# Designed miniproteins, single chains, continued (5): the designs that were tried, part 37

Each design is a single chain, and the fold is of that chain. pLDDT is the mean over its residues in the fold that is shown.

## One batch from the design tools (miniprotein)

Design m17263
Fold by ESMFold2-Fast:
Structure m17263 (fold): chain A 101 residues (1-101)
Amino acid sequence: SERVEKIVEKARKIYEELEERARNSKEAQERAERLLEEARARVRTVREGILFGSEVAATEDLETLMALARMMRDEPAPLRAAADVVDSVVRMEAVNEALEE
C-alpha cells in the first residue's frame, strides 16, 4: 500500500512536468496555425492580381509556416505516451501486491 502510494506520487510528478511541456507546445501550435492562416490568405490575394515577385515570396512564407505547424502538432503526442507508461507502472505494482497476498 505505502509502496504503491510512493510510486503513484513519483509518476504524478513526472506526469505534471510532461503536462506543462505539452501546454507550452499547444500554445506554440495555436500561434503557428494563426500565422499559417494569415499566410494562406496572403497567397490567395497575390494570386488574384499582384506582381509575380510578391506571389513567390508569399508562397515560400506559407510553406515555411506549414512545416513549422506540422512539427509543433507532433509535440502533444509525448503526453499520451507518458500516460501509458504511468498506467503500466501502476498495473505492475498492483500485480506484485496481489502475488504477495
Scores: mean pLDDT 49

Design m17264
Fold by ESMFold2-Fast:
Structure m17264 (fold): chain A 76 residues (1-76)
Amino acid sequence: AAELVLEGVRAFLAGNEEEAERLGRRAEEELARLPPEEREKQELEASAALARLAKELGLIPAAEGEELAAEYEAKL
């Protein structure tokens, strides 16, 4: 699930909006099949990874990206 979210974001940034939407739907379907505890863990892992990806792509300041990733990881 987390990997599909990251792949979807990369597709969106590459200009492939249709593929991004398709991957996003698949990620949501996979998360819906997980037990609540595993779903929360996958969502936190995806959020941390997305914060780091946004930092690497220059979408947010490096300090904010690291703080967000650390906050999500602290909840794991």
Scores: mean pLDDT 75

Design m17265
Fold by ESMFold2-Fast:
Structure m17265 (fold): chain A 75 residues (1-75)
Amino acid sequence: SMEEKLAEALKLSQSDEDEDRLRALELIEEILKNNKSLSPEQRAQIESMLHELSKDKNPEIAERAKELLEKLRKL
């Protein structure tokens, strides 16, 4: 379910491992691709996660998070 994917993404986004935070971004991208509409609460949760990941010490993670924020804004 989307709720399970969001919970997993949140957990992975808070990991000290770059691989886990990249996996969080993959899950968020899948949610955005496969859902025609998101509730305001779901949008806020995703926006919050992506905002934090956009500040990541790993440039690949930070850039991908910024790209996904732009995609979220267009939905």
Scores: mean pLDDT 85

Design m17266
Fold by ESMFold2-Fast:
Structure m17266 (fold): chain A 78 residues (1-78)
Amino acid sequence: SWLEDVKAGARHVLEMVEAFAKKLEAEDPSVRPIMDQALELARQALKLAEQASTRQQADQALQLGQQAMDLLGEALAK
């Protein structure tokens, strides 16, 4: 279902951000604040996705996940 897909997507985003946080922080500790923010957004996205019962709620989870990925992109560009 679309809701299961949104939950899977949010979980995948969190897994990616967690993996990159460990690697990038070891290489450049200055990315820690941006990675901490990305992790918090990814965790919030998964929490909202797990609680979502409407498309509007799922859309909010997707938006938070996208924000987490945008911050990961900023850390990678550094």
Scores: mean pLDDT 86

Design m17267
Fold by ESMFold2-Fast:
Structure m17267 (fold): chain A 95 residues (1-95)
Amino acid sequence: LSEEQALEAEVGVLEIRLAISYRTGVRYAKEAGDEELLKKIEEEYQKAVSHLQAARDALKAGDLETARNHLAQAQSEIDELDKLVEEAEKKVKEK
């Protein structure tokens, strides 16, 4: 497997993770009635989307270093989103 093919696969995996975390987080934040948490979830989602798009653009340009850097940032943002999803879920369970 080439590094380019591996990075393309990683973009796909992170896009799926992001979609699931975002949908789940939005649902829980709305059920909790927490508008501030919903806004934070949307902000982290937009950051992750921007970095995944930048990673795709870098891969098309053959810039594997830039692609790796943006994927690392996207993963970090998805991890932060997952923490917000967990917070939203806890608020629903306490309500």
Scores: mean pLDDT 88

Design m17268
Fold by ESMFold2-Fast:
Order: sequence, then C-alpha cells, then structure tokens
Structure m17268 (fold): chain A 74 residues (1-74)
Amino acid sequence: MMSPEEKEFMEKVLELAEENNIPEEEVKRIVHAYLTSVETGDFSIFENEVKRVGEKLNKPEVAEKILEIAKETL
C-alpha cells in the first residue's frame, strides 16, 4: 500500500508525463527506479534514472520538474 505522499507524488508524475508525451515504457522505468530507491534506501537511483530519461528524450526540463515534485511531496 502506498502512503498518501507517495500516491500524490505518483499521480503528479503520471500527469506530467502524459502532458509531455513521455512514453509509458520510460514512465515505468522511473517508477521502478523509485521503488528500487525505497527498497535500498538510496534515492540517487531514482534521481539518476529521471535524469537519464530526460536526456534520452531531450526533455531535461521534465526531469527537473519530476525531481521538484519528489522534493515537494516526499
């Protein structure tokens, strides 16, 4: 079960991804990296994956927004 903060974070990330036409496969990668960060206690795994996706799609501004949402909701 996700915490209310994690649910809010995921809802905002999914909304931002849809608005910016981020492929579902890349969104799934970001979600998996987040879950791995929670499991390992290393949040840099999530941060690095978000930045990688942003660079791959040439949308670094979207990556920065996702990281900002994480800081505000988590």
Scores: mean pLDDT 78

Design m17269
Fold by ESMFold2-Fast:
Structure m17269 (fold): chain A 75 residues (1-75)
Amino acid sequence: AVEALVAALRDADPAVRLAAVEALGALGAEAGDAGLRALVAALRDADPEVRAAALRALGGLSDATRARVSELAAA
């Protein structure tokens, strides 16, 4: 469930947060608004590997999903 992946982005272990970012990125549009907002939040993660994974995940999204991310990030 997307809710479990979003919760995993708050885990104390950066390896768990990294795995959650990769899974949300793979889901793309299926991650929904909550998952896409969580990917945007991961760009500000304390761990540089998690931030890099979030950037890669967002870069791999379709144009339509990227437009949705822009809407969510602007709000």
Scores: mean pLDDT 79

Design m17270
Fold by ESMFold2-Fast:
Structure m17270 (fold): chain A 79 residues (1-79)
Amino acid sequence: SELLEELRRLGASEEMLKGIEELLKKAKTEEEKEGLRAAIGLLIGIAKATGVPLSEIETEKFLKMVEDLGKTIAEINKL
């Protein structure tokens, strides 16, 4: 996955990457999956813009940000 490889380049741990894969596998609808992918892409953009390595972010907090933002994006896409 291009997104997972980009996250690894930005300092994501193997634990963080496994958590992302698990979130994507647990998503039941294509809308939920696309929301999660968009959330990951946005967080990648923010990390690049700020220069903050993903290793400095607690894995649980990062995964919660991805999940919460992914749900919000999926809701917006229904409008």
Scores: mean pLDDT 83

Design m17271
Fold by ESMFold2-Fast:
Structure m17271 (fold): chain A 68 residues (1-68)
Amino acid sequence: PNLESIERALYESEDWWIKYLAALSYYEAKEYEKAIEFFKYLLTDPNFPESYREKVEKLIEEAKKKLE
């Protein structure tokens, strides 16, 4: 997938919540590689709340361990 397209979609949507749910759905489906990509892009979104950052960072680390 095109990095620019993903970043643009994240920026154009004011609803980080939809992006967060999408990342969680990939995680639950055991699509860990895609989940990590979406979580990383969420962390670059200036509208993403700090209170969710720690949870997302932990989910990224857990997903990475699943890929090992």
Scores: mean pLDDT 74

Design m17272
Fold by ESMFold2-Fast:
Order: sequence, then C-alpha cells, then structure tokens
Structure m17272 (fold): chain A 68 residues (1-68)
Amino acid sequence: ATLTIYGPDLEFLEKVKSAFESLGRTVVLKEGTGETKLEPEDSQLKFANKKEFMKNLVSLIEELRSLM
C-alpha cells in the first residue's frame, strides 16, 4: 500500500520518506496540509507543521514495524 504524507517541510519529509522506504513502504510526499479531493482520506497523513509531525513520528514508526 502507498502512504501519502503531507507537511510544510519537504526537506525533512524527504528524509522520512527514505527511512519509510527502507522498511519496504512506498511513500508519496506533498507540501502543506492541502485539500486532497482525489485521494482517500483514510490513506493520508496530514500535518499542519513539523512539530505536529514529530509528535506522531514514533507512533508511525511503530505502526510501520507492525506491518513488516
């Protein structure tokens, strides 16, 4: 399954993408918290800012480990 991650800091998200892809997950990055009218809500992770992302990062890593 493809994971789409939204955030305001693409440089940071590119590093996160590399880490997630090393776990065998396909990741798509998008800048901002923009409305995605063409994508399923349940398949998206949206973060208003980098701090919000970091708060959820540990839980996301643990979830990805459970999918391996």
Scores: mean pLDDT 57

Design m17273
Fold by ESMFold2-Fast:
Structure m17273 (fold): chain A 58 residues (1-58)
Amino acid sequence: GMVDIEDASRPLTEELGDRLGAALVEAGVASEEEARRAKERTLAEGGTVQDFLDALGR
C-alpha cells in the first residue's frame, strides 16, 4: 500500500516507539524482543524515528 511521508527526523517517544514496534511485529518485520530492544536503545540515546527503524535493520 501507499504510505504518506513519514517525518523520520522526529525524536522517538516511548509511545511512538511502542506503536511503530507493534506495527512492525504485526507485519512480520521484527520480533517483539527486537522491537523492544531497538526502542529502548533509541530512547536511551535520544534518537529519532529513523534511528529506531535503522536499529531494526528493516
Scores: mean pLDDT 74

Design m17274
Fold by ESMFold2-Fast:
Structure m17274 (fold): chain A 78 residues (1-78)
Amino acid sequence: MLDIPAAELIARIEAALAHARATGEASPGAILFAERGLRILREVVATSDASDAEKVAAALERLRAELPAMQEALAAAA
């Protein structure tokens, strides 16, 4: 089970994205995936009063649902 509070998980992902952007080492696809995941997690945390574990689970399911559209966007950018 995820034992990290949703707010702390958001902060860690934000720090990792900032580092990746600063170093230029991450691929555009990795940045896109991380940005989408972070956006979904922030929206779920802002709009839900559920437990942190439920918020993270809901964010992951939304991200999985968006995977086909993300793959199409990445293919179009190639």
Scores: mean pLDDT 70

Design m17275
Fold by ESMFold2-Fast:
Structure m17275 (fold): chain A 60 residues (1-60)
Amino acid sequence: MSDRVRQGMDLFNQSRTAIDNGDYDTGLQLYQQAMDIQGYTGPLMTQQQLQNYVNSVNNS
């Protein structure tokens, strides 16, 4: 569990960085990998929803 959580966090951080750099396709792919490694089986965010989410959480 701990290794999977760490890998998932690393992938999600890479996804956020890719989106911040305007590479939305890479960001979406990394997000999907982060969710998969953490065992998430529910509906995934679309590329547009992920962009909106990342922009929202970065606006502090």
Scores: mean pLDDT 76

Design m17276
Fold by ESMFold2-Fast:
Structure m17276 (fold): chain A 91 residues (1-91)
Amino acid sequence: MSFEERLRKTKEKILAEPSLSGLEAVEALVETGVDYEEENGFLSAKELEELARVIKEVLLSRGIPVDPELTEEELMLLARGMVGDLRAARA
């Protein structure tokens, strides 16, 4: 399964569960990134861009403010850091 397909399925599960907090939703998306990297190697720039975009969409859908001045590149760096930190914690 491609990263895009895995991410889409995770997003659908998050949107179907209104009881999930914004933090739990972001954790589920980041876990999807970690699982993919453990199987396939590091996320590409395009895959990180997609992950960052979906994280922002999910946060906004839950009424959590995201700084509108954050660039796509800055969001990608944050997503890269979150995936790396979770991988390190699980190693």
Scores: mean pLDDT 79

Design m17277
Fold by ESMFold2-Fast:
Structure m17277 (fold): chain A 62 residues (1-62)
Amino acid sequence: MKEELEELYRAIHELATKKPDDPTAYSARGILIAAVSIITGEKLSEEDILARYEELKREEER
């Protein structure tokens, strides 16, 4: 579960940062955000998920 959520957060971040203007990437981000919300039981925005990814990245760099 934890590794799957981290991979979803990473995918959302990469789609947002590497292909922000790609309509296919935009649709994929929406689907992944919905998947995270279903798995966690929380209604999360893209901003919430990106903030969680940044926290995970800080822990990884220790």
Scores: mean pLDDT 75

Design m17278
Fold by ESMFold2-Fast:
Structure m17278 (fold): chain A 62 residues (1-62)
Amino acid sequence: ALEEALTHLLQAAGSEKAGREIAAGINALRRGDPERALAHARRALEVEPDNAQLRAAVELLS
């Protein structure tokens, strides 16, 4: 569920920089590192602060 949501978020990323952070977050989540996944999601949100889907993902992981 959460991993699938992040995969959809990767497709919604408007920039390569945000996309790279989301991909790193997905990989962290697969390794059982939710704190690292949250850090990557926050970095993606810093790149795209108006992205509502990224904001929702940060709230879900917090």
Scores: mean pLDDT 76

Design m17279
Fold by ESMFold2-Fast:
Formats: sequence, structure tokens, C-alpha cells
Structure m17279 (fold): chain A 66 residues (1-66)
Amino acid sequence: MKEEEEAISKLPPELQEQAKKVKDENLRRIALAYAYKLSGDLEKAREILEQETDPYLKELIESILK
């Protein structure tokens, strides 16, 4: 919750708008992927990307992990 909101706020403005259009469950995955990247846990961030089946969300997460 708190970490998810903070992670979203640290995204570039373009990605913030895209993330805000997504509902809670998808926002959680996006926020967690970004939080793991910021904490240096790249394996966990990659795991979230691999588990995502929605092409749009997968592309968004890839952009975040770049």
C-alpha cells in the first residue's frame, strides 16, 4: 500500500499517467516491480515481468525496469 504509492510517484511522468489508469491489482504489480528495481532485487522484478500475461502491462513493466 504505502510502498506501492511511493513507487508509482517515483516513476517518470509519462509512466505515472499510464500506471494511474490501471486498477489496484495491476498497479500493485507495477509498483512492486519498480520497488524491487529500486531496492536492487532485479530477480524479483524480472519474476513479476515474467508472470504478467497482459501485453500492455508487460510492456509497461519492461519500460520501468529499463
Scores: mean pLDDT 68

Design m17280
Fold by ESMFold2-Fast:
Structure m17280 (fold): chain A 81 residues (1-81)
Amino acid sequence: NALDEIEKLISEGSKALDAGDYEKAVKYFEEASRIAETLGGPGRDVAGALRKAAEAVKNGDIRSATIYEVAARLLVVGLKV
C-alpha cells in the first residue's frame, strides 16, 4: 500500500528531524516524495510538499520543513478517504 508506505516514511523523517538528524530526515522525505510521484495526479501535491520539506531541511529552515511535513501528512489523510 503506497499511501501507508508514504505515511511511514513521513513519520520516520519527522522522528529524524526531531532528533536533529537532518541528513536522515532529508532521505526519508525524498523517498516519500519519490513514491508519491508514482501515484500521479493525487500524489503530486504530496510529492511537492515533501520536496519542499527536504529542501527546507537542507537550507536549515526547520520551521518551514515542519510546516511542509504537516501539509504532506494532511494531504495523505485526504487521499485515504
Scores: mean pLDDT 86

Design m17281
Fold by ESMFold2-Fast:
Structure m17281 (fold): chain A 92 residues (1-92)
Amino acid sequence: SEAERLREELLRLEEEIIRLEKQAMAAKKAGDLDTLKALTEQIERLVREAREVTRRLLALETDVRRATLAQLRLMSMEATALVMKSALKKLE
């Protein structure tokens, strides 16, 4: 049940990061640096939260496939944060 709760939390964080990435890409295209910066900082905060949730989940998860998927989801979210940080640096 705790592992199930952590899986649901990780999916919620992934969905929120995807939503914010779409908004950040729109801000980047519009040249709205203030919005891009704010959204990038919010994505980074959610990725830090996702790392902690993934760490706790991996301590409880006995299914190798579910554990692997959680790690891949985290890697995807971390890649999003790095792309947004890189974009912000190049525009400043």
Scores: mean pLDDT 88

Design m17282
Fold by ESMFold2-Fast:
Structure m17282 (fold): chain A 80 residues (1-80)
Amino acid sequence: SGQAAYQAAQQTLAQIKQLIADGDASPDPAQAIALYETALAQAQALIDRGVETDNLPPDLLAEAEALRAEAEARIAQLRA
């Protein structure tokens, strides 16, 4: 159902946010990068599934895109 898909997307977004938070809390740059790369991969997978199925609401799509950009920026900063 649409409700189940929406709840699943919200759970995935919460997991992505937690991965970014765990990366931010990590004192090890290599571990932080691994957590951000996992967050990036999950955000991209959610976006790709949303595009393919046309079942991701614009607000959740925008949040996923923002989290993808945040993860990318944090990886770039640690690799600079």
Scores: mean pLDDT 87

Design m17283
Fold by ESMFold2-Fast:
Structure m17283 (fold): chain A 66 residues (1-66)
Amino acid sequence: HHHASEEQAKEIEKEINEKLKEAGLDDVKVEASVENGVLKIKVTGKTGEGIHKGMEIAGEVLKKFS
């Protein structure tokens, strides 16, 4: 169901970005979207270390919503 998937993606995106900010990773941004029924997570940042930590936080949030 596209509508429910899009809403969930936005909720996940918000929660991940809030956790990134709380962790002091303000240079890291996460975008969540649904394409062809698949949830896609994109992590961007200024450093590779920041991106790696962002991916770990995103993965932890996703485990709670699986």
Scores: mean pLDDT 76

Design m17284
Fold by ESMFold2-Fast:
Structure m17284 (fold): chain A 65 residues (1-65)
Amino acid sequence: STSYVFSDEEMKEMQKELQEKAKELLEEYNITPEDLFTTPKGREVFLELMEYSKELGEKKLKEQK
């Protein structure tokens, strides 16, 4: 759940950017989506993806300022 009022378009855009980043990281580290929850390397990638998601939210807030 989001704590901020975003439009459906903004939420879809953020999800698309997050999916593109996830795909990039999976290819870069040569892991699968299942590896995100089953391997130590996957957990590192998952944490990086979570941090990227946080940065996207902060970026949107700053741009709406």
Scores: mean pLDDT 74

Design m17285
Fold by ESMFold2-Fast:
Structure m17285 (fold): chain A 110 residues (1-110)
Amino acid sequence: GAMEALRLVREAARKVLEATMKLLQGKYDEAIKLAEEAIRLAEEAVRLARESGDERVLRLAERAIDLARRVIELAEKLKENPDDKKLLLQAIAEALRAIGLLFEAELLEK
């Protein structure tokens, strides 16, 4: 039900945050793998949220997918240009967004 969708969104948000941390450490392949895992978890959360009609969980899951996709794109670009300060600043911005997403997911249903 709705609790399973929320659990998956929280797991996805944690994986996205871990992916951004790996990205900032220059561990690009690990960041991509974690972001891909986050997308898989969030896509299942989207399916369950649509079945239960939980619009709030659905929106959080969609945000997790979008953020994870941006992490993959940044990891691929940073693999080619690891000293690109603009891409590194974008990676920091995505890490902050991941923290915000996780905070919102953890506060839902309190």
Scores: mean pLDDT 88

Design m17286
Fold by ESMFold2-Fast:
Structure m17286 (fold): chain A 80 residues (1-80)
Amino acid sequence: MTPEEYLEQAREAFERGDFQTAADLLEKAYKIAKEQGNKELLDEVAGMAFELAGRALEAGDPSAGKWLKVGLDAVMDLKR
């Protein structure tokens, strides 16, 4: 599975409210995008991570902090 496929599946899981699956897929996409130095994917990962964190926080999901960290890590990698 490519990082683009992981990101697409993460978005689909997120849209259906499956935050845990979206979370796992987004983390896989982030790791591969970081290894590839793909700044476009890192930017998309950061955006989705912050969106997921916001919705998780509104839903009272304890994972909100984890997604905020993924988004911040991706933004930091974009500036390297």
Scores: mean pLDDT 77

Design m17287
Fold by ESMFold2-Fast:
Structure m17287 (fold): chain A 50 residues (1-50)
Amino acid sequence: SVEEQVQIYQQSVDFLEKQVQAAEPGSEERKRYETGLKTAQKNLEKAKAA
């Protein structure tokens, strides 16, 4: 269902937000997680619009 898909993407966003906060500011690792978070947020918005 749409609700289940949105929940899955929301969990991915939440996970990546935690990874960004846990990573060292300015590190390549943090930049990588920030990029992943941006993609996950886009996927979540697309799922909500479906």
Scores: mean pLDDT 83

Design m17288
Fold by ESMFold2-Fast:
Structure m17288 (fold): chain A 85 residues (1-85)
Amino acid sequence: MPTPEQIYYEALQLRLRGLKIYGGARTVEELEKALEIYREARDLFRQGLALSTDPDDQAILQREIKVVDRQIEDVEKKIEEKKKS
């Protein structure tokens, strides 16, 4: 079973991967791929938060969830923009 630290690290790596794909995205399909990866990262951060009992770790995970939620919103807005183009 993965540790909370392993889950957190995996979520960070997925978020960074999503950011790289988003930054290079030229098509709706590429944006949808970035969106999927960000959603996976969010789910892992949420899993880490549910397993955490340390208030400081909970605060960090809550901030990371807010960051990835905003990244998801930004990608969704870009998908809508490209579909109207």
Scores: mean pLDDT 85

Design m17289
Fold by ESMFold2-Fast:
Structure m17289 (fold): chain A 81 residues (1-81)
Amino acid sequence: NAVAEAQAALDGARGLIKELKDKINKGEITRSEAASLITAAYVLLTAARWLAEGDPELQARVDELYKEIKEVAKLADEKFA
């Protein structure tokens, strides 16, 4: 079930994004850990995009999370600059 797999991948990406945001907020993250979480979230979102092909609602959710991880990645970059 591609829809269920897309939803699972989206839920996984949301979890990683939340973990990254929480750790940045607490100052409990290294540059390496931030890079790993960002990479893992992008991998899951790429999978979700493929699985959500033909579902405009799921595609919109994928696009929203791509925007969110891009913003969080910028925040991480600014923190470690």
Scores: mean pLDDT 85

Design m17290
Fold by ESMFold2-Fast:
Structure m17290 (fold): chain A 79 residues (1-79)
Amino acid sequence: TRNEQLLIQGMGLIRQAGVQAGLSQDQIRQMLSSIHDSYSLGSFDQTLQVTQQVASQLVSLNPSVTPLTQQAVDFMRSM
């Protein structure tokens, strides 16, 4: 329950960052699916690593999304 809430909050921030970075809905969906799949496999460490990789890619496209991606990573780190 708590970890599911952290996942939903983190994924929501990644979705918002993706929109602001100018990604298509399909690209955002693929990124979110990668994060969700890592969580579904029961690996919190992998969920954090995948979220960090996605966050780095988004910041490289548009540095203004850094606060959103940092908060998303912080939610995943709290699992």
Scores: mean pLDDT 87

Design m17291
Fold by ESMFold2-Fast:
Structure m17291 (fold): chain A 91 residues (1-91)
Amino acid sequence: DVQPLESGKPALMPALDAEGKEVWAEGESEEEAKANALKLNEAFAEAQLKKGLLTEEEKEEILAKTREALAATKPVSREQAKELEALKAEA
């Protein structure tokens, strides 16, 4: 069994599911978590497009901005995500 030698745990990024609910996109790396968050946002944008709430151009612009925002966002650990969810529930 290849034990990870790095202190890195699975990374989590905030995202929206296809219904617009706030969820955490999980990945084994920062890059994977960001990619998974983008996929969730793509599914949300596609659902909005199918409902006629977005044009194809607006979808492309939203995804471009989402990719840029995700590049600037620091991922969190599962433990940090649970703490943030607890703080949100208390607020």
Scores: mean pLDDT 72

Design m17292
Fold by ESMFold2-Fast:
Structure m17292 (fold): chain A 104 residues (1-104)
Amino acid sequence: SIKETILKNLKKLKELVEEALELIEKGADLKEVRRTVVLAGAEMTMIELLRFILNEPISEKEREIIDLATEVEQALLAGDVERARELLERLKELIEERIKELEE
């Protein structure tokens, strides 16, 4: 089902966000962190495309996820690691909330 596909993409997005946070904690190269965030953005793009094909609006929470992912990328490009961490933690929370909503 479409719901199952979106859930799969959200779970993959969550895994990539968790990986990005772990890379920051380990003091990894910001290029590796950015690569992981770009892959996370691709998962969100797939959800947007699925919503578009179904002629369904993006939820407010899904829009917030997209906006936060963009802010993370901008923070990493600026070298603001602490802001990137804070935004990634908030992004993880929103993804977890959306997964829970869709599983109910």
Scores: mean pLDDT 84

Design m17293
Fold by ESMFold2-Fast:
Structure m17293 (fold): chain A 56 residues (1-56)
Amino acid sequence: SAVADALVRRFGLSRRAAESAVRHLGEALTREAIDAARDAEELQRLLTRLAVEHGL
């Protein structure tokens, strides 16, 4: 997906990690994390937090 490609290109996630994030959170929440994050560490915190908040 385009969202997974953005995770790999902008934040340096492995393709496996990017695909897993999109699969678990969905495109909308993953894109929200991408738009809010300034760097890779903040992205990882936001992805984890959104997963917890949504019971994933």
Scores: mean pLDDT 80

Design m17294
Fold by ESMFold2-Fast:
Structure m17294 (fold): chain A 62 residues (1-62)
Amino acid sequence: MEVTVTSPTGVRVVEGEHVGGGVGPTVEGAKAAALEALERAKEGKYGELKKGDQVGIGRKAL
């Protein structure tokens, strides 16, 4: 699993073909959201936008 800080409020995590992105008021919060999005994508639920603070991306690195 690769973790990339894209901005002070944004983090992207990549594991194989799955990508999870998260945003939050802090890097730690954004990382937590990104990890949740990645887990959701790995469960076969293609990227879900929820509450505007969490972005999931399915099997494609976008």
Scores: mean pLDDT 64

Design m17295
Fold by ESMFold2-Fast:
Structure m17295 (fold): chain A 64 residues (1-64)
Amino acid sequence: SLREIAAKAIEALDLAGLPDVVTREQMKAAAEEMGLLTKEEVDALFDHLGKDQYTREELRALLE
């Protein structure tokens, strides 16, 4: 689900030490490095919001 993908994305970004605002490519790199989610899951997340970047707050909103 998008909720599970968002939760994994937040964990991967926090573990990778990335800034609050991240691009699709930065999130794919963090996903690959941390092994928590796939590049396909990252694409699904970004395609859902129709944006080229996310903040942590926008990702957390998907968990609610």
Scores: mean pLDDT 78

Design m17296
Fold by ESMFold2-Fast:
Structure m17296 (fold): chain A 70 residues (1-70)
Amino acid sequence: AQAMAEADVRAAIAAELEANPELIPEMVEAVRNSEAADTPGSRRVADMLIEAVARLDPAAAAEIREALER
């Protein structure tokens, strides 16, 4: 169930970014300005986002990774 839900979310993120690639810099900015909690759930969502972003903009994906590593 969880793995299937994550695949569904990952597909939705990828589709949205493909339709609106201008969202990528906004996502980088949101992560950079966020004090997101370091929970397994938030890290998993971040990983899915990084995977989707890396397909379209690997530099932005690297910035998201850097922001999360702090």
Scores: mean pLDDT 68

Design m17297
Fold by ESMFold2-Fast:
Structure m17297 (fold): chain A 57 residues (1-57)
Amino acid sequence: PLLPEKDVKGKKVGDEITTHMFPGGFGPLVTGKIKSIDKKPHTTYGGATVYYVDVDY
């Protein structure tokens, strides 16, 4: 999933993360362990900085 920088800041591979499934706070809350974080930031609609995070749910 694409997650906002604030939800990823201070997180690393192996950490648990709980967030909405979709960027911007949409969808159900899901909890999983971070498998990877894309080091290349992405810009979404509205100019928000997000990262692609691979999560094992």
Scores: mean pLDDT 71

Design m17298
Fold by ESMFold2-Fast:
Structure m17298 (fold): chain A 61 residues (1-61)
Amino acid sequence: MPSEESIETLREILLEEIERGRESSVAALIQMAEREAAYLKEKDPETAERLREVIEEVRRL
């Protein structure tokens, strides 16, 4: 279940993968997060928005 703790963990993993230059891992994780956000948009829009914020933050790095 996506929770604030799960979203924060995803953010930490994405930042670590970026720092290590693992572009393919970052792309895969972003794609998974985008699919999850799309799925949650109607059921849990707050969590979906939090996921989109993390994705956009990571994409700007």
Scores: mean pLDDT 77

Design m17299
Fold by ESMFold2-Fast:
Structure m17299 (fold): chain A 58 residues (1-58)
Amino acid sequence: SNSQLALEIGLLAQKGVDKAREAGLTSAQDLAKAAMKEISKALGLPERVPVVTAPEAA
């Protein structure tokens, strides 16, 4: 069911945000990137973050 997938996506986003906060990241963009990275990894999607030249993508 679609509702189960939506719930799991929300939990993955929260996990990413928690990890970023523990690393000392507080900006909305850093938290959003961490959330999307966890979701993309769990769903087998390609990362949308380009190969990094900026520290916020590390």
Scores: mean pLDDT 69

